# Designed miniproteins, single chains, continued (5): the designs that were tried, part 31

Each design is a single chain, and the fold is of that chain. pLDDT is the mean over its residues in the fold that is shown.

## One batch from the design tools (miniprotein)

Design m17048
Fold by ESMFold2-Fast:
Structure m17048 (fold): chain A 62 residues (1-62)
Amino acid sequence: ADTTGLTASGRAALAEAEKAGLSEEQLARLRDVVREAHATNPSGNGEAARRAGEAARELGAG
């Protein structure tokens, strides 16, 4: 997944998802979710990162 333009929190969430074994397709979807969250609330990147982490866990855990 392309992490260009993401914050450190967004990149960390994607790296964690990749380590959890998510597919390239799932990582691309997660990246888009993080990007969208940052676009709508850039000052709330903590919330965006938390939601991305939860989504990654759900995708990786089933």
Scores: mean pLDDT 66

Design m17049
Fold by ESMFold2-Fast:
Structure m17049 (fold): chain A 56 residues (1-56)
Amino acid sequence: GAAEAAASGRGGAIVGRTGGNEEAERLGQKGYDAGLAGDAAAARRYSLQAGEVAGV
């Protein structure tokens, strides 16, 4: 049902929601740069913030 589909979508990783908002795109880029620098904690944090500002 719709509620189960929504719960499934919300229960998934929000890292895929970096496109859409200008701010989300910027945070996604910072996460990518942090990942390239080897800072996995910063990369995860920026990806989560990007998901939040993308309207999750």
Scores: mean pLDDT 64

Design m17050
Fold by ESMFold2-Fast:
Structure m17050 (fold): chain A 82 residues (1-82)
Amino acid sequence: MSDDQIASHFRNRHPGDIVLVAPSKGITTSGADLVADLNAAGAKEIRTYGNYILVQTPAADADKVRAVLESHGMPVIRSFPI
């Protein structure tokens, strides 16, 4: 999946925001708890594409959002600016 294909799924793209990509398949977590933790870390938009979770965040909050994903067993495999 290309960075351009992922970026096309986000309508509110802001300079200085990045997208973090993590696998969601096979990880059973409460979606509500994950979303709440990601929002608390600074995530602006959360969506799924295929077997991946995509999280748009300000670059300043990227490390916090990454830590939340990793704490839920979702290692970030890609990141790119949008």
Scores: mean pLDDT 72

Design m17051
Fold by ESMFold2-Fast:
Structure m17051 (fold): chain A 92 residues (1-92)
Amino acid sequence: KEVEELIERRQREAIEKLKPEAEKLYEETPEKRKENMKKLLREALKLAGFSEEQAEKIIELLEKMPEDPEKSEEEITKIVEEHREEVAKKLA
């Protein structure tokens, strides 16, 4: 429960900080929007406490999602679960 509350708090803080940047995406061309979306997602994941390596992997898996959605979803879920266990270890 405490681990979930901490993760939820970090997610809220990340959303709040990145909200102005997300608004700019509406005005961009499709190509720039995709590029800015990846940058925004990377920053959001880092603010949530994911490592740079974990953030890059999640972005790559999301890009490959159309080719193999089941495999990409499974890999992303494993990374998220691993991060959750790391946070739980520090609170124990």
Scores: mean pLDDT 71

Design m17052
Fold by ESMFold2-Fast:
Structure m17052 (fold): chain A 86 residues (1-86)
Amino acid sequence: MSMEEKKEITEKLIEDLRELVERFNSEAAKELIEAIENGDEEKAKKAIDALVKELQSLFPDAPQSAFDTLRAFLLKVSEIGLELTK
């Protein structure tokens, strides 16, 4: 991927996480935004785990495969964002 594509996907994720903060008062989403912006890989991973757990509590009837897919997506895009802060 180009640097421009990496920047766009990272900015889109941050915007989506801001929507979660505004609509659901998600502390985990807020921590993930801060971790990506500061290049904190360990904090990003912990925030992703916390966010998935929070969403599982809000949507207990959703299939486990949906949460597995979401977690994988968040990890991949966060890794791209962290690479941009090098």
Scores: mean pLDDT 78

Design m17053
Fold by ESMFold2-Fast:
Structure m17053 (fold): chain A 92 residues (1-92)
Amino acid sequence: MEEEMREKAKKIRENMSELSAQEVADFAREFAAFKGESPDMQEAVGLAAELAYLGLSEEVQERVAAEVERMVREGRSMAELAEYLRRVLAEL
């Protein structure tokens, strides 16, 4: 099981320039699922990986990080975090 994830990670690393942001996001979701994370966490991790792959500006990264931290402090659900990240991605 761990060998399968290592092989996938190796393939991604070796072919990163040929991968789409969606393929990187799909791998992040699959890896979170392998770790036993909830479906909402899997979605949030996938969206975060897609945003990281797109290389957002430092200002946008700081704004997104501040909003995520605020939402966590307010006890917002992972589903609400995923919805916020999805909106950020859609505005790019």
Scores: mean pLDDT 73

Design m17054
Fold by ESMFold2-Fast:
Parts: structure tokens; sequence; C-alpha cells
Structure m17054 (fold): chain A 64 residues (1-64)
């Protein structure tokens, strides 16, 4: 349902925000994992562009 997709999208946003905070704190491993989880939520919500962006951020964090 649209409500279920919105719930997944909101979960993805929270995970992205947590990943952004971990990245700012220099916790690159935690940031990578949080961005991966955010990407999964955005993918489940059908937000393919946001999902790809999160997987890219996860990959970049691992390279630090």
Amino acid sequence: SLADRDALYQQGLKLKQQGDQALKNGDYETASKLYEQAGEKFDQAGMKSMSRQMYQKSKEAKEK
C-alpha cells in the first residue's frame, strides 16, 4: 500500500540521518552500514534513485 511505502521511506530517511551523523563523527564503518540499511529501505519503497545514492554513500564511507 502507499502507507506501507511511506513508512519504508520514513525509515530510510531516519537511517540516512543516522548515517550522516556517524560520517560527521568519523565513524566510517557505522556510517557505511547505516547507509546500506537506508538504501535497502528506499529500494523496498520503490525509491530507486535514493537507494542508489545510499549504496554509493555506503561504498564511499568504506573507502575512508
Scores: mean pLDDT 89

Design m17055
Fold by ESMFold2-Fast:
Structure m17055 (fold): chain A 94 residues (1-94)
Amino acid sequence: SAKLEAAEKKVKEAEAAFEKDPTAENAYALGKAYEELGKVYEELGDLDKAIEAYQKALEAYEKAYELEPSKEYFENMINVSVNILKLAVEKVTS
């Protein structure tokens, strides 16, 4: 999938940027890249990989919030946490 390859590339680029310069902005960008990857896996029906990607997004958003507490970072943490729970329930009920 072209979308999957693009999302994976964005994750690798965001990971490299955060490793080189571990700022709140780069942690947030990494979180968004993983969230996009999670959405692509969800569209493909790969719930396990979607959950893993969203968990990585949550870790990145938590790091952004630790470095710079902001309402936006906190909201993204909550939103991805709700998505993880929703997909976990879908796995048990399907």
Scores: mean pLDDT 89

Design m17056
Fold by ESMFold2-Fast:
Structure m17056 (fold): chain A 81 residues (1-81)
Amino acid sequence: EEEEREKRMKENEEKLKELEEFFEAIENNDAEKVAEYLKKMKEELLKEGMKEENIEKIINNLIDVIAETNGVSKEKFYKEL
């Protein structure tokens, strides 16, 4: 029980740090870093048994929000994926 809790906390901390780096990449218009983060997210969701079609919808929605929020082209992010 304690070991699972510590592992979960550490995983959450690592995810939070990755999320911070992701937002920094978005602010810097670093499409390559954004694409790397999205690729990692896709791999993790596939590993958890999520269907590829559903993962693609999640990623596309995330790219849409990022592009709209930062005024950048969606095509730039899709090209790096």
Scores: mean pLDDT 72

Design m17057
Fold by ESMFold2-Fast:
Structure m17057 (fold): chain A 75 residues (1-75)
Amino acid sequence: MEEEARKLRKEAVEKLNQGKFDEAIKLYEQAIKVAKPEELPTLYLMLADAYIKKGDTEKANEYREKALEVERELR
């Protein structure tokens, strides 16, 4: 499960580097579904970055806030 989340994240980064933002976003969403709670803040921040690169500032801000909320729950 953790290894699967990391694999999906790596594939998402490759798509992001290719400018395939929508494909990267889908892969990050899949990674979130199988990730451990400790990995969620990082994945939400990566989703926020992907949305910024796509030009969707509203979605980017939403995922940034989700990352902060999950990080607070882990502390």
Scores: mean pLDDT 81

Design m17058
Fold by ESMFold2-Fast:
Structure m17058 (fold): chain A 91 residues (1-91)
Amino acid sequence: SDEEIMEEMRRKLEEVTEKLNEKVKKYGTTVKLTEEQFREALDKSVPHLTEALELFKQIKDPELQREATRLMMAYMAHIISLNMYEVYEKS
């Protein structure tokens, strides 16, 4: 159901937010990356974006699509940030 898909999207966002908060506590609110490192972080984020888009496509209710779009945008932002920290750690 749409509600089950929304819950899965919320769960994924919660998991990535928790991991990101751990990185922020360890390294601070920002990390400095080279252009090449930032590009690597974006590339690593693509599979996660693809998976989230496949969930989003399954939502049929227009009202829930709007909320799902907000969850999707937050998830993408957090995944990119998390991968920036992952690339930074490999320094």
Scores: mean pLDDT 85

Design m17059
Fold by ESMFold2-Fast:
Structure m17059 (fold): chain A 86 residues (1-86)
Amino acid sequence: MLQEELELLDAGKLSDEEGRELLERLRRLAERLAGLPMAEPERRSGLLAGAYAGVELAELEAARSAEEMGELILRKLGLPLSLLDE
């Protein structure tokens, strides 16, 4: 689902509405990851989401917490880090 939507975005086949919905989903995922303790399922989800957002895998693998992964995703998407405060 997320990968398929990002592939369509990269191919320029998503509508403006579909692209906006995808970016909103990525934003919400980054916010959720920032607030959670790092567990293996959350780590895996963060690695996939960050890679799809275009963050380098080496940077994501170096992240030691869900908050660090959330910050990397938000920075790559150009979203404000203040989202991590709530």
Scores: mean pLDDT 59

Design m17060
Fold by ESMFold2-Fast:
Structure m17060 (fold): chain A 56 residues (1-56)
Amino acid sequence: STVVRVAGHDLGVAPATVARLLRQVLAGEISQAEAAERLGISVSKVSSLVRAYQAE
């Protein structure tokens, strides 16, 4: 996933971790706020990443 690779690089987080968190948000296992806390970014940025990931 290009979104996961780019986000991982930009955030200094492993792409696998970004992918796992975005999948958990999509599955309803965690909130966007929880993913934002885990990644150290805003809820708005998580929302943007989730939409970009779904568009792939």
Scores: mean pLDDT 82

Design m17061
Fold by ESMFold2-Fast:
Structure m17061 (fold): chain A 119 residues (1-119)
Amino acid sequence: SLRERAIEVLREIGKLLKEKHKLSEDTQKLFDEAMELAERYLRGEEVPDEFLKAYEAIKEKKITRFENPVAFLAAVLVYLAEKIARGEEIDWDFLEQYLSPELAELLKEAIEEVKKRLE
């Protein structure tokens, strides 16, 4: 199913970020929490309203201010995983407006490597 493939993509993103990049403890914790929330959403489990608001904003390409960085990053991870699972192009120009340059670079590298491994 698309959901199962999106979970596979999400897990591979998390693995690559952990293995390839020696992230700070705070950044690693942020990714660990965001990955768990993203996987819960893809499994059809209950998620916070802040996540749903962030995810809808990303789909509508109407990102404003997000107060919960875990919910925002989780929504980005779901967006990326679903795009890769569908074989669709990622709108990096849009995402880069709201991600730090470091975070955008890390995610771009992880996504390109995931695409190669899942071919």
Scores: mean pLDDT 80

Design m17062
Fold by ESMFold2-Fast:
Structure m17062 (fold): chain A 62 residues (1-62)
Amino acid sequence: MEEEARRRVEEIARGARRMIEAGMPLSAALQLMRKEAEEVGRELGAEEAVREAFERQAKDIE
């Protein structure tokens, strides 16, 4: 997994965790996180690495 892709997804996941703690439904937070991760993957040209990092972070949140 590329360092930059992992770091960006971890930042997205931290934001999602804070929103869930503030009362956002898990499904809504995961949907937002997924959309942001997809855009990051396209921006970096590392869609597979970002997808893998996202899946790992989503499992930790769930």
Scores: mean pLDDT 76

Design m17063
Fold by ESMFold2-Fast:
Structure m17063 (fold): chain A 63 residues (1-63)
Amino acid sequence: SRAALEALVAALERDPEATAVLVRELQRSTDPALIALIEEAMALIRETRDVRVALDLLRAALA
């Protein structure tokens, strides 16, 4: 849901352990679209080593 995605973005902006926040949301979510988006965000963090790229992806999904 949009509210869950907004909360996730806000949490990532506050938390320096962005991967832990993403893992927690992935474990609790039953929304396939949100799960796919989180997996893509985690892949971007692994590839770029930059949480800002993942945040930009998640923010784009809110637009």
Scores: mean pLDDT 76

Design m17064
Fold by ESMFold2-Fast:
Structure m17064 (fold): chain A 81 residues (1-81)
Amino acid sequence: KLSAEEARERVLEIARELEASGDPLLRLVGQLLRHAVRTIDLSTEEGREQFIRDLESLAEYLRERHPEVAERLRELAEEMR
């Protein structure tokens, strides 16, 4: 199970990779992830549960067009549980 700091670092790593992508949708997703970890308090149970749901929703949205990114987000959500 990831700590709040470990989760934040991994999200920012994924966000940087997506923002470096040539795909406009992936760049937007990276920006949204960066914003989310700045606004959601991952040190609380409520904040973690909310962020896990957000990651799962985003992964489902990306499932068909960007399955590798969707899988990475689902893996992160599972590690945060």
Scores: mean pLDDT 84

Design m17065
Fold by ESMFold2-Fast:
Structure m17065 (fold): chain A 87 residues (1-87)
Amino acid sequence: MEQEKKAENVLKSLKEIIDELKARGDQETLERIKKVVDEGIKNNDYKKAAEELQKILKERGYEISFKGLTDEQLKKVLEALKKYLDE
């Protein structure tokens, strides 16, 4: 339950960041995020994708932590984020 709430909170923060990047017209960062998410899902390398995503976001001044999330939770967050990016 505590871990499920953490995954949901991370996803919510990611969606808010995506909305802000869209509002800024930062298409380069959005495409970079989409590529990392797509590759992580395709390769089942969720932890590596999360680390790459965190680095991209940090370069733009956003601090997000995936600490304590399992691979299954990271998969769910990345799959949900991909759906949000594709909308």
Scores: mean pLDDT 82

Design m17066
Fold by ESMFold2-Fast:
Structure m17066 (fold): chain A 65 residues (1-65)
Amino acid sequence: MKLTGKQLFELLKIPGIFEPLPDLSLHEIGQMTVEEIEERLLEGSPPGQGEKYVELFRELLAKLP
């Protein structure tokens, strides 16, 4: 499942949420599935930080309409 534009916009209000994805544009992130974003967060994060980014991302998605 891909993020809605509203979900992507709300996530962008959180500083550093996409820091593990510095080479990806917002358009590219919007074309990815939730699973693809989670995989990229794990790959781009420093050791031990990937799980924290994925948990934060999932928590924020659960709170979004």
Scores: mean pLDDT 73

Design m17067
Fold by ESMFold2-Fast:
Structure m17067 (fold): chain A 69 residues (1-69)
Amino acid sequence: SLEALLEEIRRASEAWAKAHLDEKTQQRYIEVLDEVIEELLQANREPGGSLVAKRREEKRKEELKKKLE
């Protein structure tokens, strides 16, 4: 399944990062990887789904509001 494949990719990527990257870069790498995996899983379940787009728009609006306050 896609979920099992992505889990294997995540485990392999985490192991590679721990072996070859410093702690700070490793953390950033895993954060980006987890975000990509979530987007791929969401796209597979809802190909035209607005949830990811809506969340990104909401976060962007909150950041702009905080900068203007």
Scores: mean pLDDT 73

Design m17068
Fold by ESMFold2-Fast:
Structure m17068 (fold): chain A 61 residues (1-61)
Amino acid sequence: GVLARALQPVPATAPDELALRPGELVTILGTKTINGQTYYIARTADGRTGLVPASLVEVLS
């Protein structure tokens, strides 16, 4: 997987979304586009999985 970092607080606004704190690291498992918005399917170190807006995270190439 590819690592990414939350650039700011990421709220979960739907049941399939993943809430993140600023600076939290996630593994990107995939991508999904919903209504023109790109989301990453992400997993945290503690095992939580969900959608995060791609604009709110930085991919650590």
Scores: mean pLDDT 82

Design m17069
Fold by ESMFold2-Fast:
Structure m17069 (fold): chain A 66 residues (1-66)
Amino acid sequence: NAAFEAFEKGDFKAASEKIKELRTQAENLRKQGKVDEANKLLEEVGKFRQYVFDFFKYGYEKAKKL
């Protein structure tokens, strides 16, 4: 996933742009009546948001234990 790869490289702007792109694709799929495909892209966005949340949450907790 390009958003995860950009985030891992520390390019948070590129990661943000990839998530924005996925949301735009989901909107276009909904306009075409492809609701299931749109929902799959939104689930991917949700997974990325959870990854970022966990990264900062657990990174903070790990630093706190040092």
Scores: mean pLDDT 73

Design m17070
Fold by ESMFold2-Fast:
Structure m17070 (fold): chain A 107 residues (1-107)
Amino acid sequence: GIDGSLLDLEKLRNSKDPAVQLVVDFFQALRDGNYEEARKLFEEILKNPEAKSLLVEYLKTLAVAVLGNEAALDLPDQKIIDAVEEAIRNKKPLLSVLEETIKEFLS
């Protein structure tokens, strides 16, 4: 997927916030195609409410910016989390899974 290249990892790399570091490391693992590491980081994100919130807000914003569909902001947070889980499990590009999720929500 292209998700990791759309996140400015250099600006966030020096953050001392553990929640920001988890999300940055997660997108780096996806960019590297390291789905085993992405799975572990995703599980840690789910245990950290601030990291989970940051991931959801970032992905909603990314979906609006890349897919041009503001309805992504109206998606339940759980639908965003389910899309990430599917992308990791099936090794699919995350933006493609998000686009499918938005289309199903609008149907």
Scores: mean pLDDT 76

Design m17071
Fold by ESMFold2-Fast:
Structure m17071 (fold): chain A 70 residues (1-70)
Amino acid sequence: GEAVRQAIVDAAEYAAENGLSLDELFERAAKILREKHGLDITPEQVKELVDRMTAGGRDGAAAIAAALAA
């Protein structure tokens, strides 16, 4: 839901600012969801959600942010 989208946006923004890889972005999003929202979600599950939203998992933080804004 909204918590998942917000966590991905926050992780994407952090990844863009710190030069993180897409895999590190998914790790950070999963960590935010586990620690702040108590959701038992893995980086792999975050990747699957993003892949569904972007129709491809290699576009990076900008494409993830664009897909979430749409």
Scores: mean pLDDT 67

Design m17072
Fold by ESMFold2-Fast:
Order: structure tokens, then sequence, then C-alpha cells
Structure m17072 (fold): chain A 78 residues (1-78)
């Protein structure tokens, strides 16, 4: 019973997207019970960048906490 949560943010530059991706990954991995994290950065047609984090946790509560921690870290990094 592994749980999966996906969260994403949009950054206005590649540099900001890379900073957000790193911060999100580190924050999610710091949550006890997080099993793995995958970060993806995709350039959009409008020149913005979408940063997506997929979190796998030992429970739905853990996966959700890790995803929320990732979102907070992205806000703090940008």
Amino acid sequence: PVARYVTSIVADSEEKAEKAAQAMRDAALAVPGTLSVHAEVVKNDDGTYTVSITVFGESEEVAKKAAEAARQAARDAL
C-alpha cells in the first residue's frame, strides 16, 4: 500500500524552475516515510516552466505531507 501524490508549480524562468525542483525534491525526501521522489521540469510554449513532483509514500498521509512540504519549499525558494 504505497501512495502517490503529484503536485506542480509554474516558474517564469529555467533558473527558477531548477531552484524550485531541487527545493521541492529535498523537502519531500525530508518527510519521514517518503519512499521516493521524482522531479520533472517541462518548458511550456509560452516560455514558462512547469515543475512536477511525484511523491511515493508509505501511506496516503505521508505522500500528502511530502507533497505539501514540496509546495512550501518551492514558494520559499522563489
Scores: mean pLDDT 84

Design m17073
Fold by ESMFold2-Fast:
Structure m17073 (fold): chain A 79 residues (1-79)
Amino acid sequence: MAKVEAITSTQIGDQTVVGALVTFGDESALVIVRSPAPAETIKEAVRQAAAQAKDLDEFARLVQEAARSLGGTAEVTPL
């Protein structure tokens, strides 16, 4: 199960950008979500994806699906 080690947000114009660091055991990934949705909505979507995912690939798929449902996009970069 993924852990959200850090999560932050900033607003750039009408877009909310959420950055998160997530870990799967000894593996880490940086997640960047861009969406017009409120920061708390995006952060909750990231946390839900992390809670449900069993590995990094499933996490990437779930967070990308959630971002799309919020009118945005997500990028997951392994570290």
Scores: mean pLDDT 84

Design m17074
Fold by ESMFold2-Fast:
Structure m17074 (fold): chain A 86 residues (1-86)
Amino acid sequence: AAAREEAEKKYEYAKKVIEQLEKVSKNGTKLSDEELAEYGKLFLEAKEELTKKGLIPEDTDPRLVPLKVYEIYKKELEEAERELKA
């Protein structure tokens, strides 16, 4: 399998997650349960993946999860971007 193709998929997914979280962050409020539901598809999928990897505890406060997801996917985005430029 071509490593570049996997890097492109990872880059696209991480970028979408970051863009959604940045839109909410610009409003200057912590995500409520209703906001988490509304923006929740990409965010929920990301949370489930990171929870399975042990990077986010299952009992983490839903309002704190966006910050943890942002930090993790920001690093993944930077790594994937470097691979695509190489």
Scores: mean pLDDT 67

Design m17075
Fold by ESMFold2-Fast:
Structure m17075 (fold): chain A 72 residues (1-72)
Amino acid sequence: VSFTPAQLMQRLREEYGLDAQTIRTLLGLPNIPGETDEALAERIIKLFDKDGNGTIDADEFAELIRRMNLEL
């Protein structure tokens, strides 16, 4: 299973209760004024997307969740 930018943000909000600011903080991403949820998702995907296909696969998603949990 792969997650698009929109699907990634929906999963993080609905299943993990994370807002955009919390995601930025946990991943060590700088705050960009006026950034949309889609633009934030694209930055996240660029960090984990090794294939350059613009989506996150199941292994990359697991790595993302592990990285965020290390700062809780």
Scores: mean pLDDT 74

Design m17076
Fold by ESMFold2-Fast:
Structure m17076 (fold): chain A 72 residues (1-72)
Amino acid sequence: SEKEEQEKNRKEIVELAEEAEKNEKTNPEYAIELYKKAVEIMKSVLKGEEVDKDLEEKLELKIKRIEEELKK
């Protein structure tokens, strides 16, 4: 079912984001990679879902923030 696939993909995105958040302090480069993977899943699979756009924007902002902190 399409709804079951959507729910599975949302869960995977959340799990990737949570793992990334845990790694932001100890391995920020790895955290960025995990956030980017989550965003890629959102863009490729969940395209057109309004409810997922807020999460996508949140993850993109986290990526930019960490990248700027690494750049100083």
Scores: mean pLDDT 75

Design m17077
Fold by ESMFold2-Fast:
Structure m17077 (fold): chain A 69 residues (1-69)
Amino acid sequence: LQSRIDEAEALAKRYQDLAETYRKLAVEYEKNGDQAKADAARTKWAYYEGLAKQYQSEADRLRSELEAA
């Protein structure tokens, strides 16, 4: 169970880092007036943020099961 929690947490962290990277890129592209790149970065930010939340929820569920045992 711990290995599954660790894996889910690692994936959540990885996707959170990717989401943050694209959030920063979107802000940078907007400042530079590159609307097309800013829009693309926002789309990737939303996508990775969703994945991060999904894996965090999985980790939280597994952790609750471990604590309830």
Scores: mean pLDDT 83

Design m17078
Fold by ESMFold2-Fast:
Structure m17078 (fold): chain A 73 residues (1-73)
Amino acid sequence: SSIEETVKLFEEKGVEEALSKIGDSSDPEGKKQVDLLILYLQSQELGLEPVLKAAKEVGVEQEILDAVKRLVE
């Protein structure tokens, strides 16, 4: 999926390079990819559970929360 490709791009190229290759935030798919990438990064640094809780509180879509959980677990 495009979401899994985004995570792999980040791990291989780093945050700045991955963000430059991700689509425009005005594109719904591009925005989801950026949100997923940021949450994946935060999960790696802070842990999955607290990141998912915080993201849910600020209204991140369940699809993105599920994708982060799937990729980290």
Scores: mean pLDDT 69

Design m17079
Fold by ESMFold2-Fast:
Order: structure tokens, then sequence, then C-alpha cells
Structure m17079 (fold): chain A 61 residues (1-61)
């Protein structure tokens, strides 16, 4: 849950409010891994590789 929340917070901090809201809905359904993976994908698509890699490393641990 913490990894998914970090992804959501990163999206919001970068103005991706709609994407963050979609991830929050996925988390509300209990799909924490899916939310984290989609947050990573969104960050990569927006060129935010360092943030995406940080979340990915936490998800794998």
Amino acid sequence: SSVAQQGIDTLRQNGMTDQAAQMEQIVAQGNYSTAAQQAIQTLVANGMYDQAMSIFRQLKQ
C-alpha cells in the first residue's frame, strides 16, 4: 500500500491529478500492485524515469 501511495502522491505533485484519482480508485478496490504498476507506467510515459525507477525498486522488494 505504501508503494502505491508514493506513486499516487508523485502523480499529484506533478499535476497528473486525473491519473492519481484513477490509481486511488484501483487502491480502493484492493489492487495495490496494479495501482503501483500503472503509476510507474504513467511516470515513464511523462519522462519521469527517476521517480518511476524508485517506485519500481520498492515494488520488487
Scores: mean pLDDT 81

Design m17080
Fold by ESMFold2-Fast:
Structure m17080 (fold): chain A 81 residues (1-81)
Amino acid sequence: SKEEILELVEEIMELLSEFVPQDTVDRLRSGLIQAIDNDDKEALILQLEAIRLLAEEKVTDQEKLERINELIEKVIELVKS
C-alpha cells in the first residue's frame, strides 16, 4: 500500500540522516515522495537503487547499512506487487 511504502521510506531517510547531510536527505525524500505521488514505479525503483549505492558509500555502521538495504528491498517488492 502507499501508506506502507511511505512509512518504509521515512525509516530509510531517518537512518540515512545519521550519515548524510540534511539537505541531501530532504532532496532524496522529496524525489521519492514525488515518484510515489505520480505512481512512477520506474523512477521510484531507480531512486531507491541510487540511495542504496549512496548508503554503501556513506553508511559506516554495518547493521544500519543492512537495515537500509532490507527496507529498500521491501519497498521495491511492494511496488512490484
Scores: mean pLDDT 88

Design m17081
Fold by ESMFold2-Fast:
Structure m17081 (fold): chain A 101 residues (1-101)
Amino acid sequence: TSNRGKIAIVVPENLSENEKTKVEQIKTILENLGFEAEILKVDSEEQLKKILEDKKYLGTIVASNLPVSKDLKTPVPAIGANLSAMSPETIVKKAKIQFLL
């Protein structure tokens, strides 16, 4: 049972099978570290902004197919994840550094 807080994994509606597998692997690694991981599908920047404003998340991992501004000032820290090029372990390592986990 995870008690360390919740992390959002934000993905577009249309992922390849390999990208879906990586998202599930990211979720598994985070859950093994004691976090709750929630996979959220978005199709618009407005939906993404609502997630980035939701303070119930410690941080948000955003698939690189979704626009994430480097200057985006939100209550929830966010990282971009290139699901086609990055390993699940690399994405989680980046998240741990950026979210101060």
Scores: mean pLDDT 77

Design m17082
Fold by ESMFold2-Fast:
Structure m17082 (fold): chain A 72 residues (1-72)
Amino acid sequence: AAARELAEARARAEEVRRRLLELAEQTKDNPGLQAVLLTGAAELARASAEDLPRTTEAAERAMEQVERELAA
């Protein structure tokens, strides 16, 4: 099932990466939170096909954490 699952994983990773970069633009006044988001985006860019689903999940968790900290 490699080809379709890889394509779906890549599409999800690209969507999450875009969301991380968008949120990073909104967190310019908080360099610590911005660094977390930019690190997540960089890890997604360098992830192997095999690690892509796990890396995407980690990036989504980091984004949720930043959103919670901004709401607090």
Scores: mean pLDDT 81

Design m17083
Fold by ESMFold2-Fast:
Structure m17083 (fold): chain A 61 residues (1-61)
Amino acid sequence: MSLREIAAAFARREIEELKDQITPEGYEKAKKLADEMLTAPESEVQKLGRELKKVIEEGKK
């Protein structure tokens, strides 16, 4: 199992746990970033993780 698969799985879990705390738009953006982690080069996984965290923080109600 690759780092991409692990990172994407954790991201999806955290997004679901925070779904009620973030806007619907933020939830959709976060899900897209998690999906991109599955196909991204390993070097970009950390960047996508940082973008995901930013999207969640900006989307908080």
Scores: mean pLDDT 76

Design m17084
Fold by ESMFold2-Fast:
Structure m17084 (fold): chain A 70 residues (1-70)
Amino acid sequence: ADAAFQQGLALYAQGRYAEAAAQFRRALELDPGHPRAVEILRQLADALAALGRTAEAEALYRQLGVTPPA
């Protein structure tokens, strides 16, 4: 789980948002009770927003109880 999360962060930093989103999903699938699950979900939502997948990003932000970024 931690390795997938770290890979996702590295890919996001490189602008590889689709690959980053895949790694964030993998991190949550491997460890649904991850201590940073909320952070991973936020990063997934941010990656989806960067890809223009706005509806999916908004759904995740709502699950997190936060306002979607402008």
Scores: mean pLDDT 76

